# Ledger of designs, part 26: designed miniproteins, single chains, continued (2)

Each design is a single chain, and the fold is of that chain. pLDDT is the mean over its residues in the fold that is shown.

## One batch from the design tools (miniprotein)

Design m4929
Fold by ESMFold2-Fast:
Structure m4929 (fold): chain A 96 residues (1-96)
Amino acid sequence: EEKLKKLKEKVADAFRKYAEQARSLGLTEVARDLEGAAERIKNEAKTKQEIANIVVATLVRLVGLALEEPDPAKAEQIRALATQLSKDINKIEKEE
C-alpha cells in the first residue's frame, strides 16, 4: 500500500512537471494529455501494472503528436519531453 502510494505520487508529479514545461513551450495539447495522465495515475491506478499501462499509453500518444506536428521545432520539443519523462519514470521505478 505505502510503496504503491509513493510510486503513484512520484509518477504523477513527474507528469505534472513535464506538463508545466509543455505549457511554457506552447504545447497545450501535450500539456493536457500529461495532466490527464497524472490524474488517472493518482485517482484510478490500483496496481503497478496499471501505472505502467498509463505511462506507455501516454508516451505512445506523445510520439503520435510529434509525428503529426507540422512545425519541426515543436515536433523535436515533444520528442525531447517524451524522452525526458521516460527517463525520469524509469529512475522512479528502479527506486521502488
Scores: mean pLDDT 85

Design m4930
Fold by ESMFold2-Fast:
Structure m4930 (fold): chain A 60 residues (1-60)
Amino acid sequence: MKGLYVATKDVPEVPGVILGLKKGEKVEVLKEYSDGMVVAKSLATGKVGLIGKDELEKAK
């Protein structure tokens, strides 16, 4: 699921592990893991981290 996505809820940051997001924040998905986690980059902050696939919705 590479491409642009939008956070469906606020996600608290876990430093070095989980990407912190605000609801409605846009991210670029860079890599997928088999456990339903993705590596994503926040377009607002430029930070990269893990986020759950279920926490994202496809941006058109």
Scores: mean pLDDT 77

Design m4931
Fold by ESMFold2-Fast:
Structure m4931 (fold): chain A 99 residues (1-99)
Amino acid sequence: MEKVIEELKKDAERSIKLAEKYLKEGNVQAAADAYAQAGFSYMVLGEYEKAAEWFDKALKLAPDHPSAATIAMFGAVAYRLAGDEEKAAEWEALAQKHL
C-alpha cells in the first residue's frame, strides 16, 4: 500500500507539471484535464483539501470544458470530505448547472 501512495503522489506531481507545459503551449483544455487528474490522485490519497484545490484550478481554467459537470461533482465530494459543507453545496449546484 505504501508503494501505491508514493506512486499516486508522483502521479499528482507529474500531472501538475504536464498542466504547466500545456499552458505554455496554449492548450488550456489539456491543462485543465491535467489539473483534474492531479485532483483525482489527491482524492485517492485522502488529501481532500488538495484535491478540491486542483479541481478548482481545472474548472477556473476551462469552465466550458466537456467534463466541467464531472469536475464540479468531484470538487463537491472533495469539499464535503474535507468538512467544507458550504463549498460542497456550492459545487453541487455548479455541477447541476452544467448538466
Scores: mean pLDDT 82

Design m4932
Fold by ESMFold2-Fast:
Structure m4932 (fold): chain A 95 residues (1-95)
Amino acid sequence: SDEETIKRVLEIIDRLKEELKTASGVEGAVLIWRAIVEIADIIRENHGTDLEGVRKTADRIIEELKKRNDELGVKLVRAALTMVEVDIQGEKNRA
């Protein structure tokens, strides 16, 4: 469900924020990259190739993060959305 997707993404972002309290430089960048990939996978799995569904779920997560004043979380979800959009378009161009 969308509610379960939102919850799982928020848990990834909250985990990353705790990890970033002690991570520096390159280690922090690797953690950010892993979080983006995990968020992209979670959003993608619920929607497959439904790009509009992916966007609607991402927008709902972004609105929740905005209510939390979570600028980092918004950037992570936007980056994850871009990854999913590129992957879906790549698959359609090969058909």
Scores: mean pLDDT 84

Design m4933
Fold by ESMFold2-Fast:
Structure m4933 (fold): chain A 66 residues (1-66)
Amino acid sequence: AEADFYRGVVLAAEGRLEEAARLFERAIELDPDYWRAWRALGEVYAAMGRDEEAARYYAKARELAP
């Protein structure tokens, strides 16, 4: 989960947003409580202009965050 998250962060920094989203989705599949991956999905979807999906992912991240 964490390894997929950090690979996703690197891809997002390179502007490879769709590939980054897939890695964050895989991190969530392995650990559904991984709030950082939910937040990262929100950030990637916002960067792609998909604000409704971004808002849903941000809401889930806030629900799970300490």
Scores: mean pLDDT 82

Design m4934
Fold by ESMFold2-Fast:
Structure m4934 (fold): chain A 66 residues (1-66)
Amino acid sequence: SEEEARKEVERALDELVRAVQNGDTQAAIDALKRLLSAARKLGPEAYDEAVQRAVDALNAIDQARA
């Protein structure tokens, strides 16, 4: 369902951020794959938004470390 796909996007994004902060490369890759897979089910606009949210989150972590 769309609701399940939206929950998976939020869960995967949270997992991606946590994995990157913890230096867990495998968990980060797995979370990114799940994020993109779930976002594809919601359509191209949601996919583009999910990609941008992931990029913004990773950029924020990098800027906080600088």
Scores: mean pLDDT 83

Design m4935
Fold by ESMFold2-Fast:
Structure m4935 (fold): chain A 68 residues (1-68)
Amino acid sequence: MEEKLKEISELYHKLKEEYEKGKISAEEAINRLNELREEYSDDPELELVAEIAIHEFKEFIEKQKKEE
């Protein structure tokens, strides 16, 4: 379980960095997080953590777009 939590956290930070560097689109980053969430759909705790990561990433993207 803890290793999977680390995987979610690492993916979130990696996608955030790749997005900031222009290597990945916002849509692609969100899709990757959604794929991970679907992989954990049978574990409600891991699914919740993945949902939180998706929410935080969407907020990050919105802040970047609002700043222009």
Scores: mean pLDDT 77

Design m4936
Fold by ESMFold2-Fast:
Structure m4936 (fold): chain A 82 residues (1-82)
Amino acid sequence: SEAARRRARERLELEMEAGVLEVEAAVKLVVAKKEYAKGPSEEIKREIEEIERRIELVREARRAIAADRLDEARALLDRLRA
């Protein structure tokens, strides 16, 4: 059905966006942890904590996609883009 095709496309688009955001956050986390290892600071620690929170939001969005809660997934991903 057309409705099934639209939903499958929306799910794919959300999965693709979540994947991009997860990779971007993971790269930033690796860099921040490497910087922290060379010179620990409260600023870098807060940056790591913020990146880890963003990764958790991506995981929440992926769980929402898996549960077919696409509106919730969209809201979580929009929050990450801000």
Scores: mean pLDDT 89

Design m4937
Fold by ESMFold2-Fast:
Structure m4937 (fold): chain A 71 residues (1-71)
Amino acid sequence: GAEKEKLRKEILELIGRILRIIGEMFDLERQLKEETDEEKKKKLEEELEKLKKELERLKEELDKLSKELDE
């Protein structure tokens, strides 16, 4: 039973990290929609791109752990 307990804990930790990034992306998306300054828009878009790439990495890790849990 120990392996499934460990995987479940790792999955919950990873879900927590994913939710934090989604929250940050939501806030940046909202700021971007309200921003009229081109320089500030560019910085917000760069931050969104960085978070999007990190989210993709975390989603891949979550998929991997979820497949291990199903074994």
Scores: mean pLDDT 83

Design m4938
Fold by ESMFold2-Fast:
Structure m4938 (fold): chain A 55 residues (1-55)
Amino acid sequence: SDSLIEIVKNLLKVVDQVDSSQRDAIIAKLEELLKKETDPELQSLLKEVIAKLKA
């Protein structure tokens, strides 16, 4: 959980640099993680990253 929080926070910092070709794959993976996650802080971070990638 701690390492995953760090990974998601780092992804949020570089979300604007994610190639369009990779966005769909990353969104799908993040949505899978969100469905399994019970930590409210991590759920909020995942939702924020997904929303930014879909923008």
Scores: mean pLDDT 78

Design m4939
Fold by ESMFold2-Fast:
Structure m4939 (fold): chain A 74 residues (1-74)
Amino acid sequence: SIEELIEELERLGLGAFLAAVRAGREAAAQRIRDLMEQTGRELKELEKQGKLTPEKVRELKRRFEAEVAAALAA
């Protein structure tokens, strides 16, 4: 469901953020926070426009996962 996909996305973001904070990686933590805020705004806007579909959430989740992985690898 859309709700399950959003919960997975939020869990991934929070987990990655906390891992970066614990590792003392301030730049990575800030980037992950920015990505979480941006993705949250995009999801809210899609919901407001009636365009929030499972396909669109999966697309945003894939992009978010790739960007978070890149932030942690830097």
Scores: mean pLDDT 85

Design m4940
Fold by ESMFold2-Fast:
Structure m4940 (fold): chain A 71 residues (1-71)
Amino acid sequence: GLAEALRKIAEMAKKGDYDLAASTARVLARYFEERGETELAEKLRQASDYFEKGEADKAVELLENVAKELE
């Protein structure tokens, strides 16, 4: 499900694949924005921005918190 997908992005970052994690989060944000899930899309954009700024720990924490809220 979506929670599992978000945890997979966090796992990418934990393995050092920051560019892949950022790109995946951004693509997923666009997907949810197009479907009217604006709040979820905004959180995913924030996570992508954190990865791009080198704040990977903040991005991972945000993704894991969103995943937990979806369960």
Scores: mean pLDDT 84

Design m4941
Fold by ESMFold2-Fast:
Structure m4941 (fold): chain A 66 residues (1-66)
Amino acid sequence: MKEEILKEGRERAEEAARRGDEDAIISEGIRTANRLVEAGVPVEEASRLAAEIIREARALMAERLA
């Protein structure tokens, strides 16, 4: 289920952002991309969606530290 994987990935990346853990944000993005591919999402789309999750979580972390 693409929507469920994306929701879980965003939640986990946001949690990492709240901790200020950039390595965990990247790790959660990679995990989400792998789960999307396993669920039948094309690699290019999975990579793009994971990159968005990472970017959004990093922006959240930066805003909280600024």
Scores: mean pLDDT 82

Design m4942
Fold by ESMFold2-Fast:
Structure m4942 (fold): chain A 66 residues (1-66)
Amino acid sequence: MEEIVKKIRELTGLTEEQARKVVEYAKKRGFKPLTDEEIQKLAEELGVTPEQVRRAIGAARLALAS
């Protein structure tokens, strides 16, 4: 978990707490594609852009697939 969070922070500029919440949400979904509505809601909850959420999820998937 911590290593994935650090990598997301380096790639997206999210804080540790923001990156952790994105990873937890993605894991809860089994890394299934999020809808635009889910991405928008998560971005609003974290105070970041939807594009940052998309990048963070992509980074988490890549890190776990490797």
Scores: mean pLDDT 76

Design m4943
Fold by ESMFold2-Fast:
Structure m4943 (fold): chain A 104 residues (1-104)
Amino acid sequence: LGSLGRATVVAPASATSATLTLTNTGAHPVEVFITVDGEEVARVRIAAGASATVEVDVAPGATITIIATSESPAPDSVAVTVTFSNGEVTTLTVDLVPVADLPA
């Protein structure tokens, strides 16, 4: 493991599902893990410059965690657009940090 990033978003009260569009804006391939309330619901590998779409079921108030990992220690980023079933859209960025720079 060279680098790791994490971001979270909370599902709104009227949402029952979310569609995540993940774009690897970095120069290295990433493995992305998506959890809902701590349970892994999806895992995708995204090549440098590529995008992937993932659909997940959520309960109101559920926490969606997006974890991106790379074998490269480079500080790459993954852009994320989350579209909830109620029509709300959230954009966020998962910034990968070299594991040497992460707290224990």
Scores: mean pLDDT 81

Design m4944
Fold by ESMFold2-Fast:
Structure m4944 (fold): chain A 68 residues (1-68)
Amino acid sequence: MDRQRRGNQMYGSIHQSYQSGRQLAQQTGQQTTQSDPDRGPQILQQLLDDVDRNYQQSLDRADRIISG
């Protein structure tokens, strides 16, 4: 029970960080695109890729903590 509760809290926190990260990346990318249409989309894509990578790493770490 305690491991599942802790796991749910960790996954919930990771998912919330992922959602916040994507929202901030999209907001930053849109603002940059308004100022520089040529570079904005590439900056947005890089930020989204970084958020996705961090999300995957966080899930892998959570899985190891819960399993150990």
Scores: mean pLDDT 78

Design m4945
Fold by ESMFold2-Fast:
Formats: sequence, C-alpha cells, structure tokens
Structure m4945 (fold): chain A 119 residues (1-119)
Amino acid sequence: MDEELRREIERLIEELSDPDPEVRLRAIIRLGSLTTPETVQLVVEAGGIQPLIELLSDPDPEVRRQAAIALGHLAALGAAQAIVAAGGVQPLRELTSDPDPEVRRAARLALAQLEAALA
C-alpha cells in the first residue's frame, strides 16, 4: 500500500509538468486529496514542492490558484520549512499582486498558513 501510494504520488508530480493545463489542474487536485498528516512527508520526499512552486507562474490562473492552495495546505501539514528552503515564499508574495482576484486570495491564505506553521 505505501509503495503503491508512493507511485501514485510520483505519477501525479510528473503530471504537474504536463503541457495540458487540464491535466496539471487535475494532478494538483488529486495530489491534494492524497495529502494528509500521514502522507505529507511522502509528497515532500517525492519532490512535489518544487513543481508546485513552478506552477505559481503557470499561464492558467486556475492552475496558479490551486498551486497556491496546495502549498498552503502542505505548509499547514508540516512542509512549511521545506517550502521556505525551496524558495516558495517570494513566488507566493508575487502572487498577492496577481491580476486574478481569486489567485491573490489563495496566495494571501497560503502565506498566512506558511507564517502560522513557522510560528
């Protein structure tokens, strides 16, 4: 079960780099549903943080919004220091000035979750 879950997480992380924004969006949402206090370390170890940070600069605003939500959720579950170490803070701060108001809201919430987890 742990091995199969790890392979599923690894496949979803690969899909975060898919050329189709619908595939990227689905991958973020599915990865989020698999991320719990028990699995957050598996997501970190499988290299999920860096691709999610890269999606904060995605051309699709819904992908940027969901990536910010996913990073905030990961921070709340124990990945806050790993997100800071991967350089996630500055891209999230830049998203608070995004042209899309829903992206700005998601970025503000993600930063609040990150700051709360580090306190």
Scores: mean pLDDT 88

Design m4946
Fold by ESMFold2-Fast:
Structure m4946 (fold): chain A 103 residues (1-103)
Amino acid sequence: SEEEKKKEEVAEILKEFFRKAAALRGWTVQSIEVKVDANGVITVTVTRVGPDGRRETTRLVFRSIEEAIAALRALAALARNQGDEELAEVAEEAAKKLREIAE
């Protein structure tokens, strides 16, 4: 149950990140699924709708929680370089929360 609790916490953090990131761009998350398997592989499938009604589905796979943290930090750096401090802060917060789970 402790391992299951950590998997649920990872899923919650990633779901919150994708909802917040989408909202910053005027997109609405229609569905989001996060799966963490027995080997720690994280699969995220997110379907979002833009302000113009355009629907987009993205599937992401991270081999570990550490890879997910690295990806979020890379996104934060890219966002800052593009002047998007709000997205950078959202990505850094998600990375921080995931790191607290990984310890």
Scores: mean pLDDT 87

Design m4947
Fold by ESMFold2-Fast:
Structure m4947 (fold): chain A 80 residues (1-80)
Amino acid sequence: MSEEEIIEKYLERAKKLFEENKDLPVDEAVRRFQEFFLEIRKEAEKILSPEDVVRLNMILVGDFTGYVILLENPENAHLL
């Protein structure tokens, strides 16, 4: 798979996890997202360059921040 395809696949998995955990307490959902992002990073370190792993982490942190905002304001979930 191309690097772009791998990144898109990880972002899709993160979005799906958000949907599955949106009804949980914010603290619990945040904990699950953090664990998920750590696992993605371990996978990415095996197949992506160090620079690309850093870029992926920056994107995931951005998505994570967005998901936390959506957990506090679930009415905005349709914007994802």
Scores: mean pLDDT 68

Design m4948
Fold by ESMFold2-Fast:
Order: C-alpha cells, then structure tokens, then sequence
Structure m4948 (fold): chain A 117 residues (1-117)
C-alpha cells in the first residue's frame, strides 16, 4: 500500500522518497493513512514532518489525514475505515449508542468511507 510506503520513507528519513509518494496518494489512500497513523500511535513529530512533506507535495488529502490523526489521538479515539456508506452509518450508530450507554457525549471516534483502491 502506498500509505505504508510513505510512512516507512518518513520513518527512515528518506525525504525524497516520501515527497514522491506523497504526490501520488489518492484521497482513498490518504484515508487509509489517517487510520494507520492513529492505530500505530505515531508521535506528533512524525505527524508534523508528514504535514510538511504533504504541503511540499501539494497534496491536501495527505495533510488533512495527518491533521485529523493528531486530533483523533488527542481525543483518545480511533479512525474506522469501511468500504460502504451503509457500513459507515451502521458503525456510527453503534459508536453513538456505546457513548450514550457510557454517559459520554462521544468517544472521539471517526468513521470514514473509502472505495477499494
């Protein structure tokens, strides 16, 4: 996956490769990137570097993915990625019901829909 390759390039300090990959990421791949950033608990320093690379690449989707991942992590939530709108709506309903049962306004969890790339 290009998102995985981008993260590996950033982790290895390969800025040329990271910039090349960041230019190529589709909106769907950027959504998957956001999920990986939260799931793996990447530090703010890596998120900041990824935002800088995304700005240089001119890829607003990668920039938004890194910024979203930071906000979700600060709220202690997760990013859930599903292939259909029906699954997204169903999961969002389950998360709201869980938060209501726990007496919280919301968990900070975000549900995103993406098509298979």
Amino acid sequence: MKAEELLKAVENGDEERALELAKQLTPSEAIRLAHLLVERGYPDELLDKLIEIAKKAGNVYVQNAAELARRVRENGGRIHVVPTQEEADALAEELRARDAAEGRPFSGDIVLRTTPG
Scores: mean pLDDT 77

Design m4949
Fold by ESMFold2-Fast:
Parts: C-alpha cells; structure tokens; sequence
Structure m4949 (fold): chain A 103 residues (1-103)
C-alpha cells in the first residue's frame, strides 16, 4: 500500500506536478513514517519548488532513518550549496563519499 503511494508520487514528480507528488509522498509517510526513501523523495520535491528549509528537514529525517544512504547526504549538500553554505555542503559531500568508499 505505502509502495503504491510512493510510486504515484514518483509518477507525478516525473511530470513536474509537484503538488500531487507531495500529496502522495505524504500519504506514503502517513502509512510508513520510517520509510527513508519516502522522506528523501519528499525532500527532492521541496528542493524542486525552492523550499530549501523543508527540503533540509525531509533529508535530515531520511538520514536519521538510513544514515548509510549516501544519496540523502549528497542531496543535503546540494541544498546547502544553493543556500551559499559552502562549508556545510563540503562536509556533507565528504560524508557521502566516505559511505560510498565503504561499499
């Protein structure tokens, strides 16, 4: 069930229909609040909308649930680059690279 909402969210995201994508990703999170992928996808939608503070919160939740997921660390670094926080962006990118080398 949660997987179907996650897939619907991705479908709308691919169409650039970000409000519908948010709706379905939030539904996936309501059914499974520990789904790190749903939180990361929610962050990606916020990032596309220029809602960087909400994107950071969603990515931080994804990292809290799955700290070994290098993609969430890279996404967080990208948001901080957009905010001009280059030292934080570099720190998070180095964390992502370190995780990738351990696999």
Amino acid sequence: MAELYLEAGRHYYAQGRYDEALFYYKKAIELDPKNAEAWRNLGEVYYKQGRYEEAIEAYEKAIELAPENSRAWRNLAKVYEKLGEYEKAKEYLEKAKKIEKEK
Scores: mean pLDDT 86

Design m4950
Fold by ESMFold2-Fast:
Order: C-alpha cells, then structure tokens, then sequence
Structure m4950 (fold): chain A 60 residues (1-60)
C-alpha cells in the first residue's frame, strides 16, 4: 500500500519536472534554477509537502 507521503513526494517530483520543462521552453533560467534547487531540497530533507507546495507555486 502506497503511503500518502510517498504519493506527495511523487507529485512534487512530477510538478518539478513540469516546471523545468516549462522553464526551458520559455527560456526562464530563474524558474529552472528554482526547480533544481527544490529537487535538491527534497533529496536532502525528504520534506515532500514543502517541496510540493513550492513546486506548485513555480507552475502558477
């Protein structure tokens, strides 16, 4: 059974992947850098909720 936290982590990674793709298409280096920073944050801390929240702000 997949835990809710594991689902949140997967969603954060997907949101960050979408943000990076959008940033590359728009040439937005700031957005791309922020997405990469959040991926590192998620890898270092495991805080999926914070990473997801920030990733969704990037996609806004």
Amino acid sequence: MIDEEEITRAMALLALAVAKLAAEKEGNEELKAKAEELIRYLEETGDAKEALTRALELIK
Scores: mean pLDDT 77

Design m4951
Fold by ESMFold2-Fast:
Structure m4951 (fold): chain A 80 residues (1-80)
Amino acid sequence: MAELVARLEEAIEETDRAIELLRRSSSPAAPEVVALLEEARRLLEEALAAARAGDLEAALEAARRALELVAEAGRVLEAS
């Protein structure tokens, strides 16, 4: 569990950095990508809360949903 908590905390920090960089970007896709990453960040926070409570199944499900949103954000950026 401790390793999962550490990885989720790292993922939240990386997501926050990505949002901050995109907020300063002149890319026309930036607002849509930021919205997707903000949704992913909420799911990562949900996953972290579940992991800290010892609910591994809930933590992994929330993390999976967050990963799907991060992948979508990447596709939007690549298409733009």
Scores: mean pLDDT 85

Design m4952
Fold by ESMFold2-Fast:
Structure m4952 (fold): chain A 104 residues (1-104)
Amino acid sequence: EKEELRKKAIELVKEGLEKFKEGKYEEAAKLFAEAARLFAEAGDEKAARAAGLLALAALYASLKDYKTAAELLKKAAELFKEAGYEELAEEAKELAEKLEKLAK
């Protein structure tokens, strides 16, 4: 059922965002990549792309490129909002704002 795939993908994004806040960027990237696969399988291409951008943001943050990571998080938030995932969009946007304060 596509609904179960979406529920699991949302759970993985929330777990990934928690790992990201803890500075566990590699774990966050894996969770976001898995969420992207599940959203794609559910036919939600915008949410899949958003989760993919979150995974890329985690990789840039692991390299201490917080500016690029924040830009990717903002784009992911926009895509989640367009896909109807308002809570995920708000959390990604808040994380982007925090990372902008860490940018050199």
Scores: mean pLDDT 89

Design m4953
Fold by ESMFold2-Fast:
Structure m4953 (fold): chain A 60 residues (1-60)
Amino acid sequence: MYTVAQLAAEAGLAAMPAFGSSGEEVKRLEELVGYPGPIDGVMDGRLAKAIADYLAAHAG
């Protein structure tokens, strides 16, 4: 089961990134959640939705 904290740690982050954050760890998050757009390393609303959808699918 994945939590927000576990997903953040797996991407190399101490906590979930805030909107507008950028970096290699955000690219890692995009790859881990199966982000449907380009891997650009920016925490935007599309990535936030992908994270939420991923966690909902893995929360059981």
Scores: mean pLDDT 73

Design m4954
Fold by ESMFold2-Fast:
Structure m4954 (fold): chain A 65 residues (1-65)
Amino acid sequence: SEELKAFVAAFDTDGDGEISREELEAVLKALGLPVTPGLTLPQLYEIARKMGVEPTPEELAEAFS
């Protein structure tokens, strides 16, 4: 949870404590990662892992849905 909160806070541009799909796509672009309009949970998990965040799939689903 703490790592997920840090991840969300780092990329939460509107300050609501959640990441929208659009904000997540902006993050991908900033990191030089491929942007996918149909972003899925496995892709979100890979992004989190690349950022050094190891949340559960349920935590990712909760934060981004």
Scores: mean pLDDT 59

Design m4955
Fold by ESMFold2-Fast:
Structure m4955 (fold): chain A 64 residues (1-64)
Amino acid sequence: PELPGIPAGQFIPADASEEEKKKAAEESLKKLVDWARTERGLAPEQIAEVEKRAQEAYDILLEQ
């Protein structure tokens, strides 16, 4: 599946270990949430939705 929109522009190396992938995913998630809060001024409920969507995407990446 393609990822529509890359706000952080961070990549997880294909040859990275599971530990490294998890660390990069957590860091990217934090940046995405911060961007949504600061740039868009989203309400807490909307921020929670963004977090949920981002976690689902990272779950798929880490599972592969």
Scores: mean pLDDT 64

Design m4956
Fold by ESMFold2-Fast:
Structure m4956 (fold): chain A 97 residues (1-97)
Amino acid sequence: SNLEKGRKAFSEGKYEEAVKYFEEAIKEDPNNVEAHLYLGLAYLKLGEYDKAIEWFEKAIKLDPKNATAWRNLAEAYRKKGDFEKADEYEQKAKELA
């Protein structure tokens, strides 16, 4: 699947290639939380923090109790230097774990 190809590309550090596969996975299944999370992570690795935030927020909209999504959102805000939001979302992740 495109999700599996994306995960393989991601594991090999091919983040731009991973983005393309995860975008195709989302086109095939728009509600696939894992595909949204990995797309956000790929953007995070590319230094595209605002795009990473957008995709983690979409993952949270699909699954509001996903502790991993909240933790990843916290990391993205930390990378942007927004430590207050990072701490807020990390606390949210801990409450859901």
Scores: mean pLDDT 91

Design m4957
Fold by ESMFold2-Fast:
Structure m4957 (fold): chain A 60 residues (1-60)
Amino acid sequence: LEEEVREIAEELLKDAPEEEREKQVERLVNGARKLLESGVPERVALALARREAEEIAKEL
């Protein structure tokens, strides 16, 4: 899950400034991990992380 979220976030945010990209990738990975630990299914946590990354990319 964490590696998959990181790959998706890095790809979607590849055009963002390096500092902002690193910060957002870390936030998304930590968020997905927390969701999984709270009982959210892995596929749902991954889907939510992807949507969040897409939303962030749209703002940049």
Scores: mean pLDDT 79

Design m4958
Fold by ESMFold2-Fast:
Structure m4958 (fold): chain A 75 residues (1-75)
Amino acid sequence: MIEELVRKAEEYLRKGDLRSALILLGMAAAQIPDEKVRKEVFKLLQEASRALQAGDYEKTRELLEEAIRLIKEAI
């Protein structure tokens, strides 16, 4: 289930739909068993949300890609 959410998030990220990617990664992060990794991913997603609100799409993409990397390491 986490792997499917991450795969869909990667597809949205590739298409430039940063908001949908952020939502799906939030759902995936909530399912991470490791509390330390879960907290770190949520921190990255919060930073990505702020960057997106500021119109910094490049920074948003970089933060979402880092979140994907951490989630993949946790599953």
Scores: mean pLDDT 87

Design m4959
Fold by ESMFold2-Fast:
Structure m4959 (fold): chain A 59 residues (1-59)
Amino acid sequence: MSKEELLEKAAEKLGVSVEEVRRMVADAVAAGFSEEEALEMLVNDPDEFTRETVRRLLA
């Protein structure tokens, strides 16, 4: 799946815009994720994405 397709699927799944997903991915990259990891988590397990991002920010 292309990066653009993953962004669109994440946006649909979360009920937000593609631009908002891009911001979330950028924030995750700042927290130590790769873009690929962030997108996969947002599409497959957005709850885990939130937990892991919070965990890294508190570390």
Scores: mean pLDDT 76

Design m4960
Fold by ESMFold2-Fast:
Structure m4960 (fold): chain A 61 residues (1-61)
Amino acid sequence: MEEKIKEIAEEAAKRMVKLGTREYDTTLRIVEEIARKKGIKLSKEEIQEAVIRALELVQKL
């Protein structure tokens, strides 16, 4: 599961860079969309972890 969260976070970070966004709510929607398209069912806590990781990744890009 942790590997899947990492992959989702990395894809979300790339999309955030293209959109020019670092907003939590927008990142949450991106994470949910990526997980849905990949058929990965995440808990609320796992979604939040992926959002936080994506936001951190964008800061390092």
Scores: mean pLDDT 81

Design m4961
Fold by ESMFold2-Fast:
Structure m4961 (fold): chain A 70 residues (1-70)
Amino acid sequence: MQVEVRLFLPEDMTEEQQIEAARKAAEALAEKFGYSPEDREKLINRAVEEAKKAIDEGKKGELTLTFEVP
């Protein structure tokens, strides 16, 4: 089943801090849902890409992650 999660990052964070926060949030989600190490890395990479996209679009530290739950 595919789920979409919105992550809200503090608006006062630097771009680098926002990207790091998204990475850590993806790690926590992968751990919570029991992702394999390979799927965890894919989710982390996707979260970083979504964070960079949100920054480029000026979306005040909001990003959206789409992932599959077993």
Scores: mean pLDDT 72

Design m4962
Fold by ESMFold2-Fast:
Structure m4962 (fold): chain A 113 residues (1-113)
Amino acid sequence: KVEEYYEELIRVIRGAAEGAITVLKSHAEKAINELKKKGKPDEQINKIKETYEEAVRKVRELAEEAIQDLKDFYKKNPNISKEELERLAAEHLNRLTEVVDEAIKKIDEISKE
């Protein structure tokens, strides 16, 4: 049933956001540890922390926006197809992936300074 699939998509979005935060945390921690081993200044380490924290905020905001958009769309269009809901969810999931990729790239750039 479409309602069960809608609830499943919300769980997928929440899971994707949690996964994104886990990837960001792992990447930031690895970068920070490498900078510490190289004796790099706290200012450079703090830039990575700030980039990570901002990316986490952005991921959470996008996930909340995605869930709200799906709720509003489903409420307005209760006869929506499974395929249409999947397309809407995929668009939001792609936005989460872009935030993660941009943040990783920025962390890598800071690490090269």
Scores: mean pLDDT 86

Design m4963
Fold by ESMFold2-Fast:
Parts: C-alpha cells; structure tokens; sequence
Structure m4963 (fold): chain A 95 residues (1-95)
C-alpha cells in the first residue's frame, strides 16, 4: 500500500542518517516523559520509540534497510493486538 511504502522509505532514511535517527529517538523519549500528553499520544510515542530503537540496533549491527524493515514489521504485527483500537487502525495502515 502507499502508506506501507512510505513507512519503509522513512525507515530507510533513518538507517542512512544516524544523526536524524538519534534526533528522532531523543524527540520520542521526551514525548514519552511529557505528562501533558493524552494516553493515546503516549502509547503512540512509546511504539515509535521502540521502532526507532529497533532501527538503531539493526543499523549498529550492519543490517540492510530491508532487513531492518522486516524486524520493524514483525515487531508491529506481534504488538498489534496489544494496542488500543485507535492505534491498531493507524498501525494496520503501515502494514
């Protein structure tokens, strides 16, 4: 799907730009710690932070963007049934 291709391209960009990846991680760590966020916003921020950490670990191990995307996809599929219904709909659009 167009959103799946867009998600894959975004992960590819993060793999190729370590500075952007570190900025992304720092941003989502700050969001997770922000007491002003709604429960849904915090849930989304935690999910995005875990995705970013998978990307960073994969990049540090020398995995290709394709291999890293597969790990992200597997993580999202495994965690999909544990997410709130609103976040499930958003994540299903990326798969």
Amino acid sequence: SPLSERAKKFIERLVKDPELLDEFIARYEALVADPRLTPLQKERARLMLEVARIVKEGAEKGLTPEEIWKKVEDFLKKNLPKLSPELQKQVEAWL
Scores: mean pLDDT 85

Design m4964
Fold by ESMFold2-Fast:
Structure m4964 (fold): chain A 80 residues (1-80)
Amino acid sequence: SMEELEKEREELIKKIAELFEKYWQAVLTGNREEAEKYLDEIAKLLGISREEALALFNRVLDRVVLDGKSIEEAIREILE
């Protein structure tokens, strides 16, 4: 049903948001190896390249910094 698909989508958005938060924290703390690991996990979950995952992160960050949105809200909007 559409309700079941929406629940699965929301769970995916939450998982991606957690990985983006971990990626951002790794970048801020200079942990390059950990940052690359989280970026690869995001790429794997979405079926995209690492470069596309990085572009997605930058789009998420713009919405968070410029529009005052949460990471989860930004991901929800971008993936629609």
Scores: mean pLDDT 85

